Designed miniproteins, single chains, continued (2). Designs and how they scored, part 97

Each design is a single chain, and the fold is of that chain. pLDDT is the mean over its residues in the fold that is shown.

## One batch from the design tools (miniprotein)

Design m7572
Fold by ESMFold2-Fast:
Formats: structure tokens, C-alpha cells, sequence
Structure m7572 (fold): chain A 59 residues (1-59)
């Protein structure tokens, strides 16, 4: 879900980070994926939503 949202936002690298974070259960990496979306898209709320989704999936 988070990776799909990141891809739709045009942040392919963030989608890859989200997938890795979920696979490894890495909450810090999941948060970083959201930060990357915010930086690439210029939308901090979108980055926060995607980061939180990745964190929830990584748990």
C-alpha cells in the first residue's frame, strides 16, 4: 500500500525503501521513505501519510 502510494506520487525510490522497510520490519527506514516522498513531491502531508502507512505495514 505505502509503496503503491509512493509510486503514484512519482517517488519510485521511496517505494523501494518502503518495500524494504516492510520486508525487514525497519520502522526508521519506513519513516525515511515518507520523508523522501515529501522531499520529491513537495507535499509534506502526503509524505507523512505514506510514511505512517509504511510504518504500520512494517510492524
Amino acid sequence: KAAEMAREAGAEHAAELAEKAVKEGDIDLASLAGTYVAAVSGDSELGREIGLAAIEEAK
Scores: mean pLDDT 82

Design m7573
Fold by ESMFold2-Fast:
Structure m7573 (fold): chain A 122 residues (1-122)
Amino acid sequence: SEEKGKELKEKAEKGDAQAALNLGNLYLQEGKYEEAIEYYKKAIELGEGQLKAQALLNLGIALLYLGKYEEAIEYFKKAIELDPSLSAIALLNQGLALRKLGRDEEADEYMDKSVELIDSLM
């Protein structure tokens, strides 16, 4: 809601990393990818650990929607380095980015690695 967005913005401006991440997610859901990236960058600046890793992953996803495939891949790599529990989803999105770049063989390898990680956890 507009009211929730206003509250999240006020909290993010006061240095709340979780509010910055949540506001980025709200803009992403609305298809406002540039605004989402702005608040994900704020969440990365303010946050640490799992929150920062999630913001890095979601920034990569917003970059995919903007067609910035190589930049998206770099943020997915950073997310995995900070939180290896994100590896399956990050590798899947790296594979999608590689396919968009016409690097189909590499895309298939990354998607296969994502599936293997999911299977290894079950």
Scores: mean pLDDT 89

Design m7574
Fold by ESMFold2-Fast:
Structure m7574 (fold): chain A 76 residues (1-76)
Amino acid sequence: MLLIDTVVEVIRADLEQGLSKEQAIETVASLLMSFFYSPEEARKTAEELVTRALELAEKYGIDEAIKRLREELLKR
């Protein structure tokens, strides 16, 4: 299973549920730790991803934000 696909789907679910930025970061960090990220690396990565997703969602809405975030992650 592609980690990128799982991460963007978790962020989408968090945004659709109206979770706070802090709650979304915790959910994503927990997922990354399941893929053997350190707690520090997981939290930093989760904060970067959730912050970017929120910026995109403000401009384009949730569905388009997730599509763009996925494209950005695959281009790395």
Scores: mean pLDDT 81

Design m7575
Fold by ESMFold2-Fast:
Structure m7575 (fold): chain A 61 residues (1-61)
Amino acid sequence: SEEERMKELEERLKELVSKMSAEQANALFERISAAHAAAKSRAEYNDRVEAILDEAEAQIA
């Protein structure tokens, strides 16, 4: 479900933030906030957040 997917994305976000500087984490949260404002549904929000996390993980790896 989209609710389960949201929980998985939240866990990914927490793990990722634990490996980031405060500056990197702040930039990531700004992107997620923008996604929340732009999304018209939970599914769209989840899709946007997943893309943001995929990009951030690639940059950190």
Scores: mean pLDDT 83

Design m7576
Fold by ESMFold2-Fast:
Parts: sequence; C-alpha cells; structure tokens
Structure m7576 (fold): chain A 57 residues (1-57)
Amino acid sequence: MLSREERLRLAQEAARRVEEMARRGESEDKINEYLREALRAMGWPDPDSVVYLRRAK
C-alpha cells in the first residue's frame, strides 16, 4: 500500500492516462476498466474517487 498522497497522485496520473488513451481512440469500456483496476490496486477507500467514467452501479 502506498501513502495517502502517493495513492492519490498515482490515481490522478492513471486518470490522465485514460484521457490520453481516449483521445488515441481507445474504447470507453477498456479505459473505464483500466482506470477502475488501477485505482483499486492503489487501495482507494472511496468509490467516488472514480468520477471519470463510473459504471452505472
């Protein structure tokens, strides 16, 4: 597990990467899964952290 600040920072970097992938032509589903897994791996305590492309439920 990373520090609170490191975790947040890496999560933001991941979000920025998915945006770049979207511009490259990546599928929304693929980008969404990537971001979710990246944030989960970092141990985000709140699902609200994934406000980019949150699944329906």
Scores: mean pLDDT 64

Design m7577
Fold by ESMFold2-Fast:
Structure m7577 (fold): chain A 65 residues (1-65)
Amino acid sequence: GSVEDIAELLQRLGGLSAEDARAIAELMVAGDEATIRLYAELAQKELGLSEEEREELIRLALEAR
């Protein structure tokens, strides 16, 4: 994964703008695993991602680190 892959997922599945998706993606890859999981949980809660989409977000963020 990359910052770009995470941003694309957040735009496509979360409905975020390109700017907001990139900002969140950069925050996720700058953080540790606990931070990545926290942002993924917030994305599931606030943006309505499924469990499978949340796990994909976590996977991409861990790979982008």
Scores: mean pLDDT 81

Design m7578
Fold by ESMFold2-Fast:
Structure m7578 (fold): chain A 75 residues (1-75)
Amino acid sequence: RDKNVEKVLNEIVGGRYGGADDYQVPKAVQAGLDLLEKNPNPSDEQIESIFDNHLVREQRDQLIKGIKKASESLQ
């Protein structure tokens, strides 16, 4: 429902897949969005655990920053 959360999803995945169909990044982003919905101020450890061993370092860092920015907007 929050447009900032939706923006995070589109910002991370929209450039390659338009946010549709099978890709590891949408799964990791959905887990991050679910975390933000349950806890709008998640710890760095909680965010990091979602992406552990699933993304290259640069992609993981971008996803973490995006989720933190969305969390800040929800608070």
Scores: mean pLDDT 60

Design m7579
Fold by ESMFold2-Fast:
Formats: structure tokens, C-alpha cells, sequence
Structure m7579 (fold): chain A 86 residues (1-86)
């Protein structure tokens, strides 16, 4: 659906922006790790959508849970990195 396509595109843009920002700050290993993590969440989201074509409400709920977990983890990383900046 359009909603899933918009979420996919938004997540891809967010992953790129996060990677570029971390690289600019000198956190090369963290940039690669976060990009890989985001791509894994995207792949899982697409697999869930494809496997649950006859149950879009369940697919949406599972995808939203994965995105929530990713957001929490990224937020925790950003707070940790901010604490190291002067």
C-alpha cells in the first residue's frame, strides 16, 4: 500500500541521513552498524507485509512494533554520542 511505500522511503532517507551524520562526526563504525540495522528492519518489514497479505492489520501492527524498537535504539545511541561531544 501507499503507507508501506511511504514508510519504506522515509526509513531509507532516515538511514542515509543518520549514516552521513555519524560519518561527519567521525563515528564510522557506528554509521555502518546503524545503516545495517536499518536495512535489516526494512527487510523484515517487507517480509512481514508480503507474508501477511491477507491480514494487513496484523502486518501493520508487527511493522509498527519493529519501527518503535528501532526508534528507541537509535534515540539511545544519539544520547550516548551527544554525551561524548564537547
Amino acid sequence: SKEIEELREALQRAIKMLRDSLLKMGYEAEAEAQAARGEAVLDKSLAIYKSLKDNPQLAKAKIEELLRQLEEAVRALIEELKAKEK
Scores: mean pLDDT 73

Design m7580
Fold by ESMFold2-Fast:
Structure m7580 (fold): chain A 92 residues (1-92)
Amino acid sequence: MSEEDLQLEVDLALAIIKATVSRLAAERYEKKGDLEKAVQSYEDAVKWYRKALELAREGVERGVLSQDTVDRIEAGLKEAEENLKKVKEKLK
């Protein structure tokens, strides 16, 4: 593995961690009824899942990651987007 491939894997791991932390924060805010903070945290989760997806696709093209990694991140992104939509609908 090259130094460039290692940097890609590190950046991907950090993006996934940030997405996960933001999603968990959003879930906690939603449970507390703080819907405005839940929206902000789900928007942050979507942003980081999108960054993770970009990095994961690059890793697959470079042959250092599997399609399974992309599929798992796409599932997380879809769930975060669906939850964001639901919370936004509660604010209307």
Scores: mean pLDDT 88

Design m7581
Fold by ESMFold2-Fast:
Structure m7581 (fold): chain A 85 residues (1-85)
Amino acid sequence: SAEAEEAYNKGLELEKQGKELEAFDYYREALDLDPNYAETWYKIGEHLASLEMLEEAKYAYEKALELDPDYEKAKKKLEEVKKKL
């Protein structure tokens, strides 16, 4: 939805400013509005991996790839997380 894309884009803007926690809150809002947005699952996975929540990060990257099988960034991050498990 447009609202989910707006929340995601606000998250990206905050991430570029180094406001990682605020960015994560907007990515969570985007996910709540549209759980079928692969880029949002990828961003959630990155945040979870940064917290060493590897099983949760794995799930998020798998959801991103389920929604977009050609999402190379998510595939690479999933492989990195799996090597740490």
Scores: mean pLDDT 86

Design m7582
Fold by ESMFold2-Fast:
Structure m7582 (fold): chain A 65 residues (1-65)
Amino acid sequence: AAAAERAARVERLDELSRKIHELLHKYGKNLPEEVRKEVLRLMLEIARIEGDEETAKNIEKQLEK
């Protein structure tokens, strides 16, 4: 049964979302470049877990700059 795997995936998504919100709350509207890249990296992990290959590729392009 994949119930434990699904629960772990949901927990990971919640953890990543919490980290993004934590960074945005901490820095507000003036995100330093390195913090913005960290947020993009966390969003990339979410896109990969969700299987959204198009969003993942778009985020990877943003991280190259």
Scores: mean pLDDT 79

Design m7583
Fold by ESMFold2-Fast:
Structure m7583 (fold): chain A 77 residues (1-77)
Amino acid sequence: MLSEVIRLMQEGVRRAKEIAERGKKNGREEEAEKAREDILNTMVEQAQAVMEGKISVEEARKIIEEKIREAEERIKK
């Protein structure tokens, strides 16, 4: 369980960095920074919810993936 939460957080951090880099390359630096913060904040909130037994790891992953999808749309040219 803890190892799954750690993996979820590591994946979230990696994906947030990728979004920030792509958005900056597209000339959308401000949107990229906001998207990065949104992903990181969502990751922390969902990780806490899993640790508190409020949601499953699978549900947390879906919520984070949804935020990543929103971020990808924000950083498009």
Scores: mean pLDDT 81

Design m7584
Fold by ESMFold2-Fast:
Structure m7584 (fold): chain A 77 residues (1-77)
Amino acid sequence: SLEEARKHLEAGIEAYKNGDYETAAEHFKRAADLLPEDSLERVRAYFLLSLAYEKLGKTEEAQKWRDKAVAALAKTG
C-alpha cells in the first residue's frame, strides 16, 4: 500500500541518518516497488536508493538507480 511505502521511506531515512546504508537501500528499494510508476514519491525513492549505494561505494548500482529516477521523473511531467 501507499502507507506501507511511506513507512519504508521513513525507516530508510532513519537508517541512512544512522549510517546504516545497506538497511537504508533495502527500505528505499521496497518503498520504490510499492509506489506508483508515475509518482514523484517513486522518483524520490529511486534518488534516495542511488544516494545509499553511493555511500556504500557501489557506484555502478548508484548510477543505475539515478538513471531510473530520471526516467521516472519524465513520466510525472
Scores: mean pLDDT 86

Design m7585
Fold by ESMFold2-Fast:
Structure m7585 (fold): chain A 80 residues (1-80)
Amino acid sequence: SMKEAIEKIIELLEEALEKSKDPLKKEVLQTIIDRLKEILEDESVTDEEALEEIEIVIDALSKLDPETAKKIKEILEEYK
């Protein structure tokens, strides 16, 4: 389910946050984590809206953390 994909993405981002030594990267990762957690708690969010938000996250991380962005894409492919 899309919720399971988001939960796995949050876990991956939390691991990236713990491994990062860059304070600015940590702030960006934390902001993304907080937003995805809000999506998980909001039962009104559709799978299509959740997918669009994940695609925005992938795009944002593609330059900041390309390895994490790739792993998110791999998680998403498991739920397509």
Scores: mean pLDDT 82

Design m7586
Fold by ESMFold2-Fast:
Structure m7586 (fold): chain A 57 residues (1-57)
Amino acid sequence: YLEELEKLAEEARRAGAEEAAESARNAKQYVETNDVSDELKEILLALVRQELAREKA
């Protein structure tokens, strides 16, 4: 999961998707420092992917 968020952050940086890159970094930091349910982890990952897709369009 954390590796997937890091990959999304790097992909977003390479694509110039600054908002998606920041969202991925923030989600990773939040999950690393807090107890987060699997449901919330899936929501955060989906939101980052959605932002990346929006900025790449």
Scores: mean pLDDT 76

Design m7587
Fold by ESMFold2-Fast:
Structure m7587 (fold): chain A 82 residues (1-82)
Amino acid sequence: AEKAKEAAEKAKEAAEKGNAKEAAEAAIEAAKEALKLAKTIEEINRAIAMALRAIGAELDGNAKEAAEAAEEAAKLAVELAE
């Protein structure tokens, strides 16, 4: 869960700098951490959805959307760690 939180913080900082690529890369990292903790098909699907959202945000140049995907992925990782 800690690595996902760190990734979400990196995504937020990148978004504040207007760097959609860096924000999306951090969001994908957070989603991968959630995926490592996923135990059910539904949890796996939720983690994959956050990664796809981050990829879409990068393609759109939307750093804010990438940061939001990272925050949701980090919340999922925290939820799954319990």
Scores: mean pLDDT 82

Design m7589
Fold by ESMFold2-Fast:
Structure m7589 (fold): chain A 92 residues (1-92)
Amino acid sequence: MEAKKVDISESKTSVTLVEGDDVILTGTVDAPAGSTVELVDPNNKVIATTIVDKDGSFSFLLPNVKASDAGTWTIKVDGKEYMTITITVVPA
């Protein structure tokens, strides 16, 4: 199965995912390389942690997307709220 790359940004805070897909969420931030990036689910639980690359990019893998993954997710950089994204999940 091929992971689907989805870009998120200040201008793209609403994301539609297909149930059953493996998804790579990618974004950029104005933070130093090595800064910690956390992906927080709608239940306020940290699901994944990554680091900022030297070009300001970061990525998270969301395997096997489920309908329960829908909702408002938060991205934190160095423990501070950076942005929120709204995830909508549609049936396969």
Scores: mean pLDDT 79

Design m7590
Fold by ESMFold2-Fast:
Structure m7590 (fold): chain A 65 residues (1-65)
Amino acid sequence: NLIEEGKKLFEQGKYEEAIKKYEEAIRATSGKEKAQALKNLGEVYLKMGKTAESIEYYLKARELE
């Protein structure tokens, strides 16, 4: 599961690898699963100090809810 793989990478501090897994999930899914991947991607950007990018991904996720 791409989202679970991304979460494990994020927990390990492998932010770039986590981003790639979440981007794959965003392309491979729709609806609530895509929204979850977008939220997780936003969390990675927030942890990296990229607040503007984080907000953008949270807003994209909200559109799908």
Scores: mean pLDDT 85

Design m7591
Fold by ESMFold2-Fast:
Structure m7591 (fold): chain A 61 residues (1-61)
Amino acid sequence: MESLYDLAIAALSLGISLEEFKKMLEKDPSVFEEAKEKFLSLPEEERLEIVEKASQYVLEK
């Protein structure tokens, strides 16, 4: 099972909620690879924002 941090980065890269991303993963595990490709295609500045936001999300728990 992927870490919460990895799931948060994937969800944010697709512009959806973590809960919605988990639902998509249940139906189609390949969406995680799609999210990773999306993340890597984003400008560096956007990737840094996503990483920072994902870190804050994990710390909220």
Scores: mean pLDDT 77

Design m7592
Fold by ESMFold2-Fast:
Structure m7592 (fold): chain A 78 residues (1-78)
Amino acid sequence: MESDDPVELLAQAKKAFEEGNYEEAIEHYERAIEVGKDNPFLQVNAYKLLAEVYEKMGNTEKAEEYRKQAEDIKKKAL
């Protein structure tokens, strides 16, 4: 069963990240961002956590991009 609840998607992504399933974590975070686009608090958290996944994968450039997106959303919406 797939959840369209962005909070549940964030929980699934965090579990995948803790288990070392970085690709699965990315998919769940991206889905959470998509379904939670009307919730800036969830988007900020999802982008920050997505940045941590990319950092663990050695992609510092992508990690910096996602951290910047989280900061931009926070400044504009929070």
Scores: mean pLDDT 80

Design m7593
Fold by ESMFold2-Fast:
Structure m7593 (fold): chain A 72 residues (1-72)
Amino acid sequence: NLQKEIDGALVLIAISLTLIHDPDATVEELVAFVESLKDISPEIRQAVIEALRKAESPEEAYDLAVKKLDEL
């Protein structure tokens, strides 16, 4: 459980940093970035990617990722 919480927090930090660095980042760019995080468990990566792909905007993508991680 703790490892899932750490992996989830790391993914959210990574998404936040990406959006701070590039506020115009697309949902597809966020998905590609999360896919590149090989140190994050596949379960957490896949769950976040599924949430991101349902979003219509990068801001919604972050919110959906937070909600998905809270469900795990």
Scores: mean pLDDT 79

Design m7594
Fold by ESMFold2-Fast:
Structure m7594 (fold): chain A 59 residues (1-59)
Amino acid sequence: AIAWTNLGNLYLSQGKLEEAANAYVEALKIDPNNADARNGLLKVIAKDPSLAPKLVAAL
């Protein structure tokens, strides 16, 4: 979970929103209560709302 969340944060900082979203989703599959991964995913969706349906379907 931690490693995936860190990877998501790295991609987000580089503007790689789809890669960031995928990394946060993987973190949430391991630990659904990971607040950092949930908050990161919400930030990605806020920046690109078109990713929201894809990410919801993956969870």
Scores: mean pLDDT 76

Design m7595
Fold by ESMFold2-Fast:
Structure m7595 (fold): chain A 65 residues (1-65)
Amino acid sequence: SLEEEIKKLEEEALKALEEAEKTGDPKYLDKATKLAVRLNILGHEETAEKIGKRLREIAKKLGIK
């Protein structure tokens, strides 16, 4: 279902953010960004915005803008 697909995308984005914070590897921020864009295109703006907010916080901690 679309609902299960959205949940899977959110879970993958959150795992990517966790990996970014743990490793400092910007490839995980890129992965989370792409997943957030997909969620936004699918009309799940609030979920995408929540992921984007956490992504910006992690990027700031890692010195990436």
Scores: mean pLDDT 84

Design m7596
Fold by ESMFold2-Fast:
Structure m7596 (fold): chain A 72 residues (1-72)
Amino acid sequence: SPLQQLQLRLSFYETVRGSTETVRERLREAAAAETDPDRRARQLAIIAQNDATIAALDAQIASLQAQIAAAQ
């Protein structure tokens, strides 16, 4: 059903968000311990990309939650 498809998509995005957040947290810890300024700058750039990815995932999750609520 359309509702089941939306619920499956929501579950998928929630899983991806959780995994991305875990990776981001580990990268933040690594960057905090990094003593080489060039490596630290590269790590911070990757963290910024992960922040953007999480923001995009949050928008998709919010949209799917609204669609599911409207379909019930």
Scores: mean pLDDT 89

Design m7597
Fold by ESMFold2-Fast:
Structure m7597 (fold): chain A 55 residues (1-55)
Amino acid sequence: SDEEIGRGAAELTGLLFGAKATVEQGLEALRLAKERGLPIDGAGLAQAARELLGV
């Protein structure tokens, strides 16, 4: 399930920020969201992905 969530987060990151993210970056976004106490949803994952990619 984490791999599927990571893949979805990577695709979402690519669509929202024009960058192609990897599954590994998606998984890191998921981990970061959990560490920040963010909800595991589109907004939380997008925020974590922004921090991970520096955008």
Scores: mean pLDDT 66

Design m7598
Fold by ESMFold2-Fast:
Structure m7598 (fold): chain A 62 residues (1-62)
Amino acid sequence: LRVTDESLEVGMAEIVVGVARLLASKGKVEEAIRFLEEMAERFEGRAREVLERALRELREEA
């Protein structure tokens, strides 16, 4: 296992997506969308792409 700054950020983004999906599963889809929007501003590169993809998916469900 090798952890680089990029790998760590992507891993953190995946955790953020997991939290957002959990919120959506409890009926808090709008809260999950806002959470992802705010978190996306804090990430760059691949990590941001992960968050933007999840945000797009949740917006399509809302």
Scores: mean pLDDT 78

Design m7599
Fold by ESMFold2-Fast:
Structure m7599 (fold): chain A 103 residues (1-103)
Amino acid sequence: ATGSATVSGTGLPAGAVALGVVGPTSTGAGGGIAGAAAPGESGTGASDQGGTGTVTATETSATATITGVPAGYVATLVAAPPGAGIRDGEVVGGRVLASAVAA
């Protein structure tokens, strides 16, 4: 079973990118990146943990729309340094802006 989630957050730090992450926790731990966007841009991606998403970012906010999120998983919007990825199950330098359980 899969679901969809739309996650919006404010307080995107200056110089950060917005990442949409799908994983078993609301912190993005153990997850995969389903989209990424720099301020003023939109980016798409597919998570290795399941889910495909689009992230749209402004200078101060971001929204991730993710479909195909596995049952029991959450979609998390994370602010991270440019080029950040997931290392040892955590978003490197990441700050959680918002999370939502897929419906």
Scores: mean pLDDT 75

Design m7600
Fold by ESMFold2-Fast:
Structure m7600 (fold): chain A 70 residues (1-70)
Amino acid sequence: SAEEAFARGEEAFAAGDYDAAIAHYAEALALAPTDRELRARALANLAKAYEARGYTEMAALARRGAAFWA
């Protein structure tokens, strides 16, 4: 489920595996096309994961997306 993918992303981020976190949060977004709350949370966390990897432009885009769904 989208919630399981989101939880996997949180576990990966906590472990410092930012590439895995990015993949899991992206999966959560793909599985929840209309869930405003989950999309806002996934995009906000995706932005943090991108920032941790130094992907500044992708982080900014994800933050903008999070604000849209919030």
Scores: mean pLDDT 86

Design m7601
Fold by ESMFold2-Fast:
Structure m7601 (fold): chain A 86 residues (1-86)
Amino acid sequence: KEEEIKKLEEEIEKLKKKIKELKLEIEELEGIKGIIEALIKKYGEDPEFLERIEELDKKIEELEKEIEELEKKIEELEKKIEELKK
């Protein structure tokens, strides 16, 4: 049971690292989106800028979904650890 718990804890740590990476990617994409929104405000609504924002929004949505899946996996692993500690 102890060795099994350690394996699950290692898996959780790997998933947490992946979530941190994805969150950093989202922050970078949101930063780029903010710059493009500022350009739209200054120069007007260019179709190229609007398309770029749509692409960024889709990418952010995909990354957020991936984070949700990883968080669910962590919850499942944490429940398994709790069962093993009983």
Scores: mean pLDDT 85

Design m7602
Fold by ESMFold2-Fast:
Structure m7602 (fold): chain A 67 residues (1-67)
Amino acid sequence: MLERVRELAERAVAAAEAGDWEALRRALLEMQRLIDELYAAGDWEAVKQAMEIAAEAQRRIAEILAA
């Protein structure tokens, strides 16, 4: 599960660098769905780690968009 979140985070960053806003949106939505699944499973440690991965990806995307 967390490895999938990391894959989606890198896809989101790559999509932002390429200017592919549809791919960016899809990757971010898939990441959010996985985090929601971890919440439903009650794995709070995995939720925390997934949210940290998502936050770092969003920070990198914001930097790309500002450039």
Scores: mean pLDDT 84

Design m7603
Fold by ESMFold2-Fast:
Structure m7603 (fold): chain A 95 residues (1-95)
Amino acid sequence: MAEEYETLGKKYLEQGNYEKAIKYYEEALKIDPDNYRALQGLADAYLKLGNTKKAEEVVRRLREIGDKLDREGDTISSALIYISVGVHNVAIKNL
């Protein structure tokens, strides 16, 4: 179920329909709050809309998940999340 919403979010993000992308990524996160792929897409959608405050909130949540995964020994997923956080933070500062 979360995977279907994540896929729909990505589809709408790729089409430039950022409002629908946000809707479906939020539905994915209601099912799995730790779905970092949905959070990455949500941050991208908010950045495309110029909503820096919402993007910052999502990026902070991504960092928290990265920290949790690092503590649990999932260093690869944590590293990928930290890279995403860095990229999004640079994008936010340039908006």
Scores: mean pLDDT 81

Design m7604
Fold by ESMFold2-Fast:
Structure m7604 (fold): chain A 56 residues (1-56)
Amino acid sequence: SAAEEAERLTEEGERYASQGRYDEAIEKYEEALRLDPNNSRARTLLGLTKKEKAES
C-alpha cells in the first residue's frame, strides 16, 4: 500500500540522516509524504532534518 511504501521511504530517510546525508534524507521524506501526506513521522523527521542541515 502507499502507507507501507511511505513507511519504508521514511526508514530509508532515517538511515541517510544518521549518516549525515541530509539532502538524500530530505528527498526520501518528501517522497514518503507525496505517497502518504498523513505520515506524521515523515513530516516530523523532514522538519528536524531540514533544521539539522541549516545548523550544519
Scores: mean pLDDT 88

Design m7605
Fold by ESMFold2-Fast:
Structure m7605 (fold): chain A 69 residues (1-69)
Amino acid sequence: MKELADKYIEEARKAFEEGNVKEALTAVSKALLLDPSNEKARRLLGELIRRHGVSLAEVAKAFKPLAEK
């Protein structure tokens, strides 16, 4: 599922650059569910937390519906 993970990483990067934190977080979460070891996705998640103040609760909320579906 490398192609799907790469697609979501690009969507996350684009949303991050546009300041759309919620969309970026959702796309990063999808990429990490497909490839948990993906360094690009992990780095983007770290940047969202550090630069935009995304809480761990928001991160957990974003992963919850994707893990069940």
Scores: mean pLDDT 72

Design m7606
Fold by ESMFold2-Fast:
Structure m7606 (fold): chain A 75 residues (1-75)
Amino acid sequence: DKDVKEAKAALESGNEKFKEGDYKGAIESYELAAVLDPSLRAEAYRNIAKAYEKMGDLEKAREYRELSEKAEKKQ
């Protein structure tokens, strides 16, 4: 399906931005992946948590780790 392909592309784009140190751009791409394909939510939220940790926002990092855990349990 088109949404599944777009979601995977968004996740890959987020990974590239993360490697470049563009953590804000990576978060936007990961959030798009999570919206387009709910099966990617756990992975996307885990990667968002890592991006916030790299930016020193430990509270946001914790929030997204908890969201990732909830997404795994509800899947």
Scores: mean pLDDT 85

Design m7607
Fold by ESMFold2-Fast:
Structure m7607 (fold): chain A 64 residues (1-64)
Amino acid sequence: MTEEEEDRRIAELIKNDPEVRAEVAKLLNVSQEDIDKLYEKNPVELARKIREVDPEFYERLRAR
């Protein structure tokens, strides 16, 4: 699995789990609307930002 494939999978998990989406919005200090916009434009970039801000949270999502 490439990093891009894993990043897309993580972004899809965020989209499908409203609790995770709320945690990500709080983590990045943005609105849930901003998360949705970032997902539409570039899901890989959304996952990359999470990995940069909180690598432990990223690894927990990846382990699902």
Scores: mean pLDDT 79

Design m7608
Fold by ESMFold2-Fast:
Structure m7608 (fold): chain A 56 residues (1-56)
Amino acid sequence: ADALIRRLAARLGVSPAEVRGAVEAVRTHGELGRKLAMHDLGLSEEELDELLRALG
């Protein structure tokens, strides 16, 4: 999980903490968290679903 977070952070030009925060927002706030994560990280719905699947 940690290696995937670091790789995604580097690709998006954000910190690993920001990627973790976005994943946490999805887990805590459901649909609202998904919208915030997609906006903040610039991810599509498919890319977000892939990330969540990879992280568990």
Scores: mean pLDDT 76

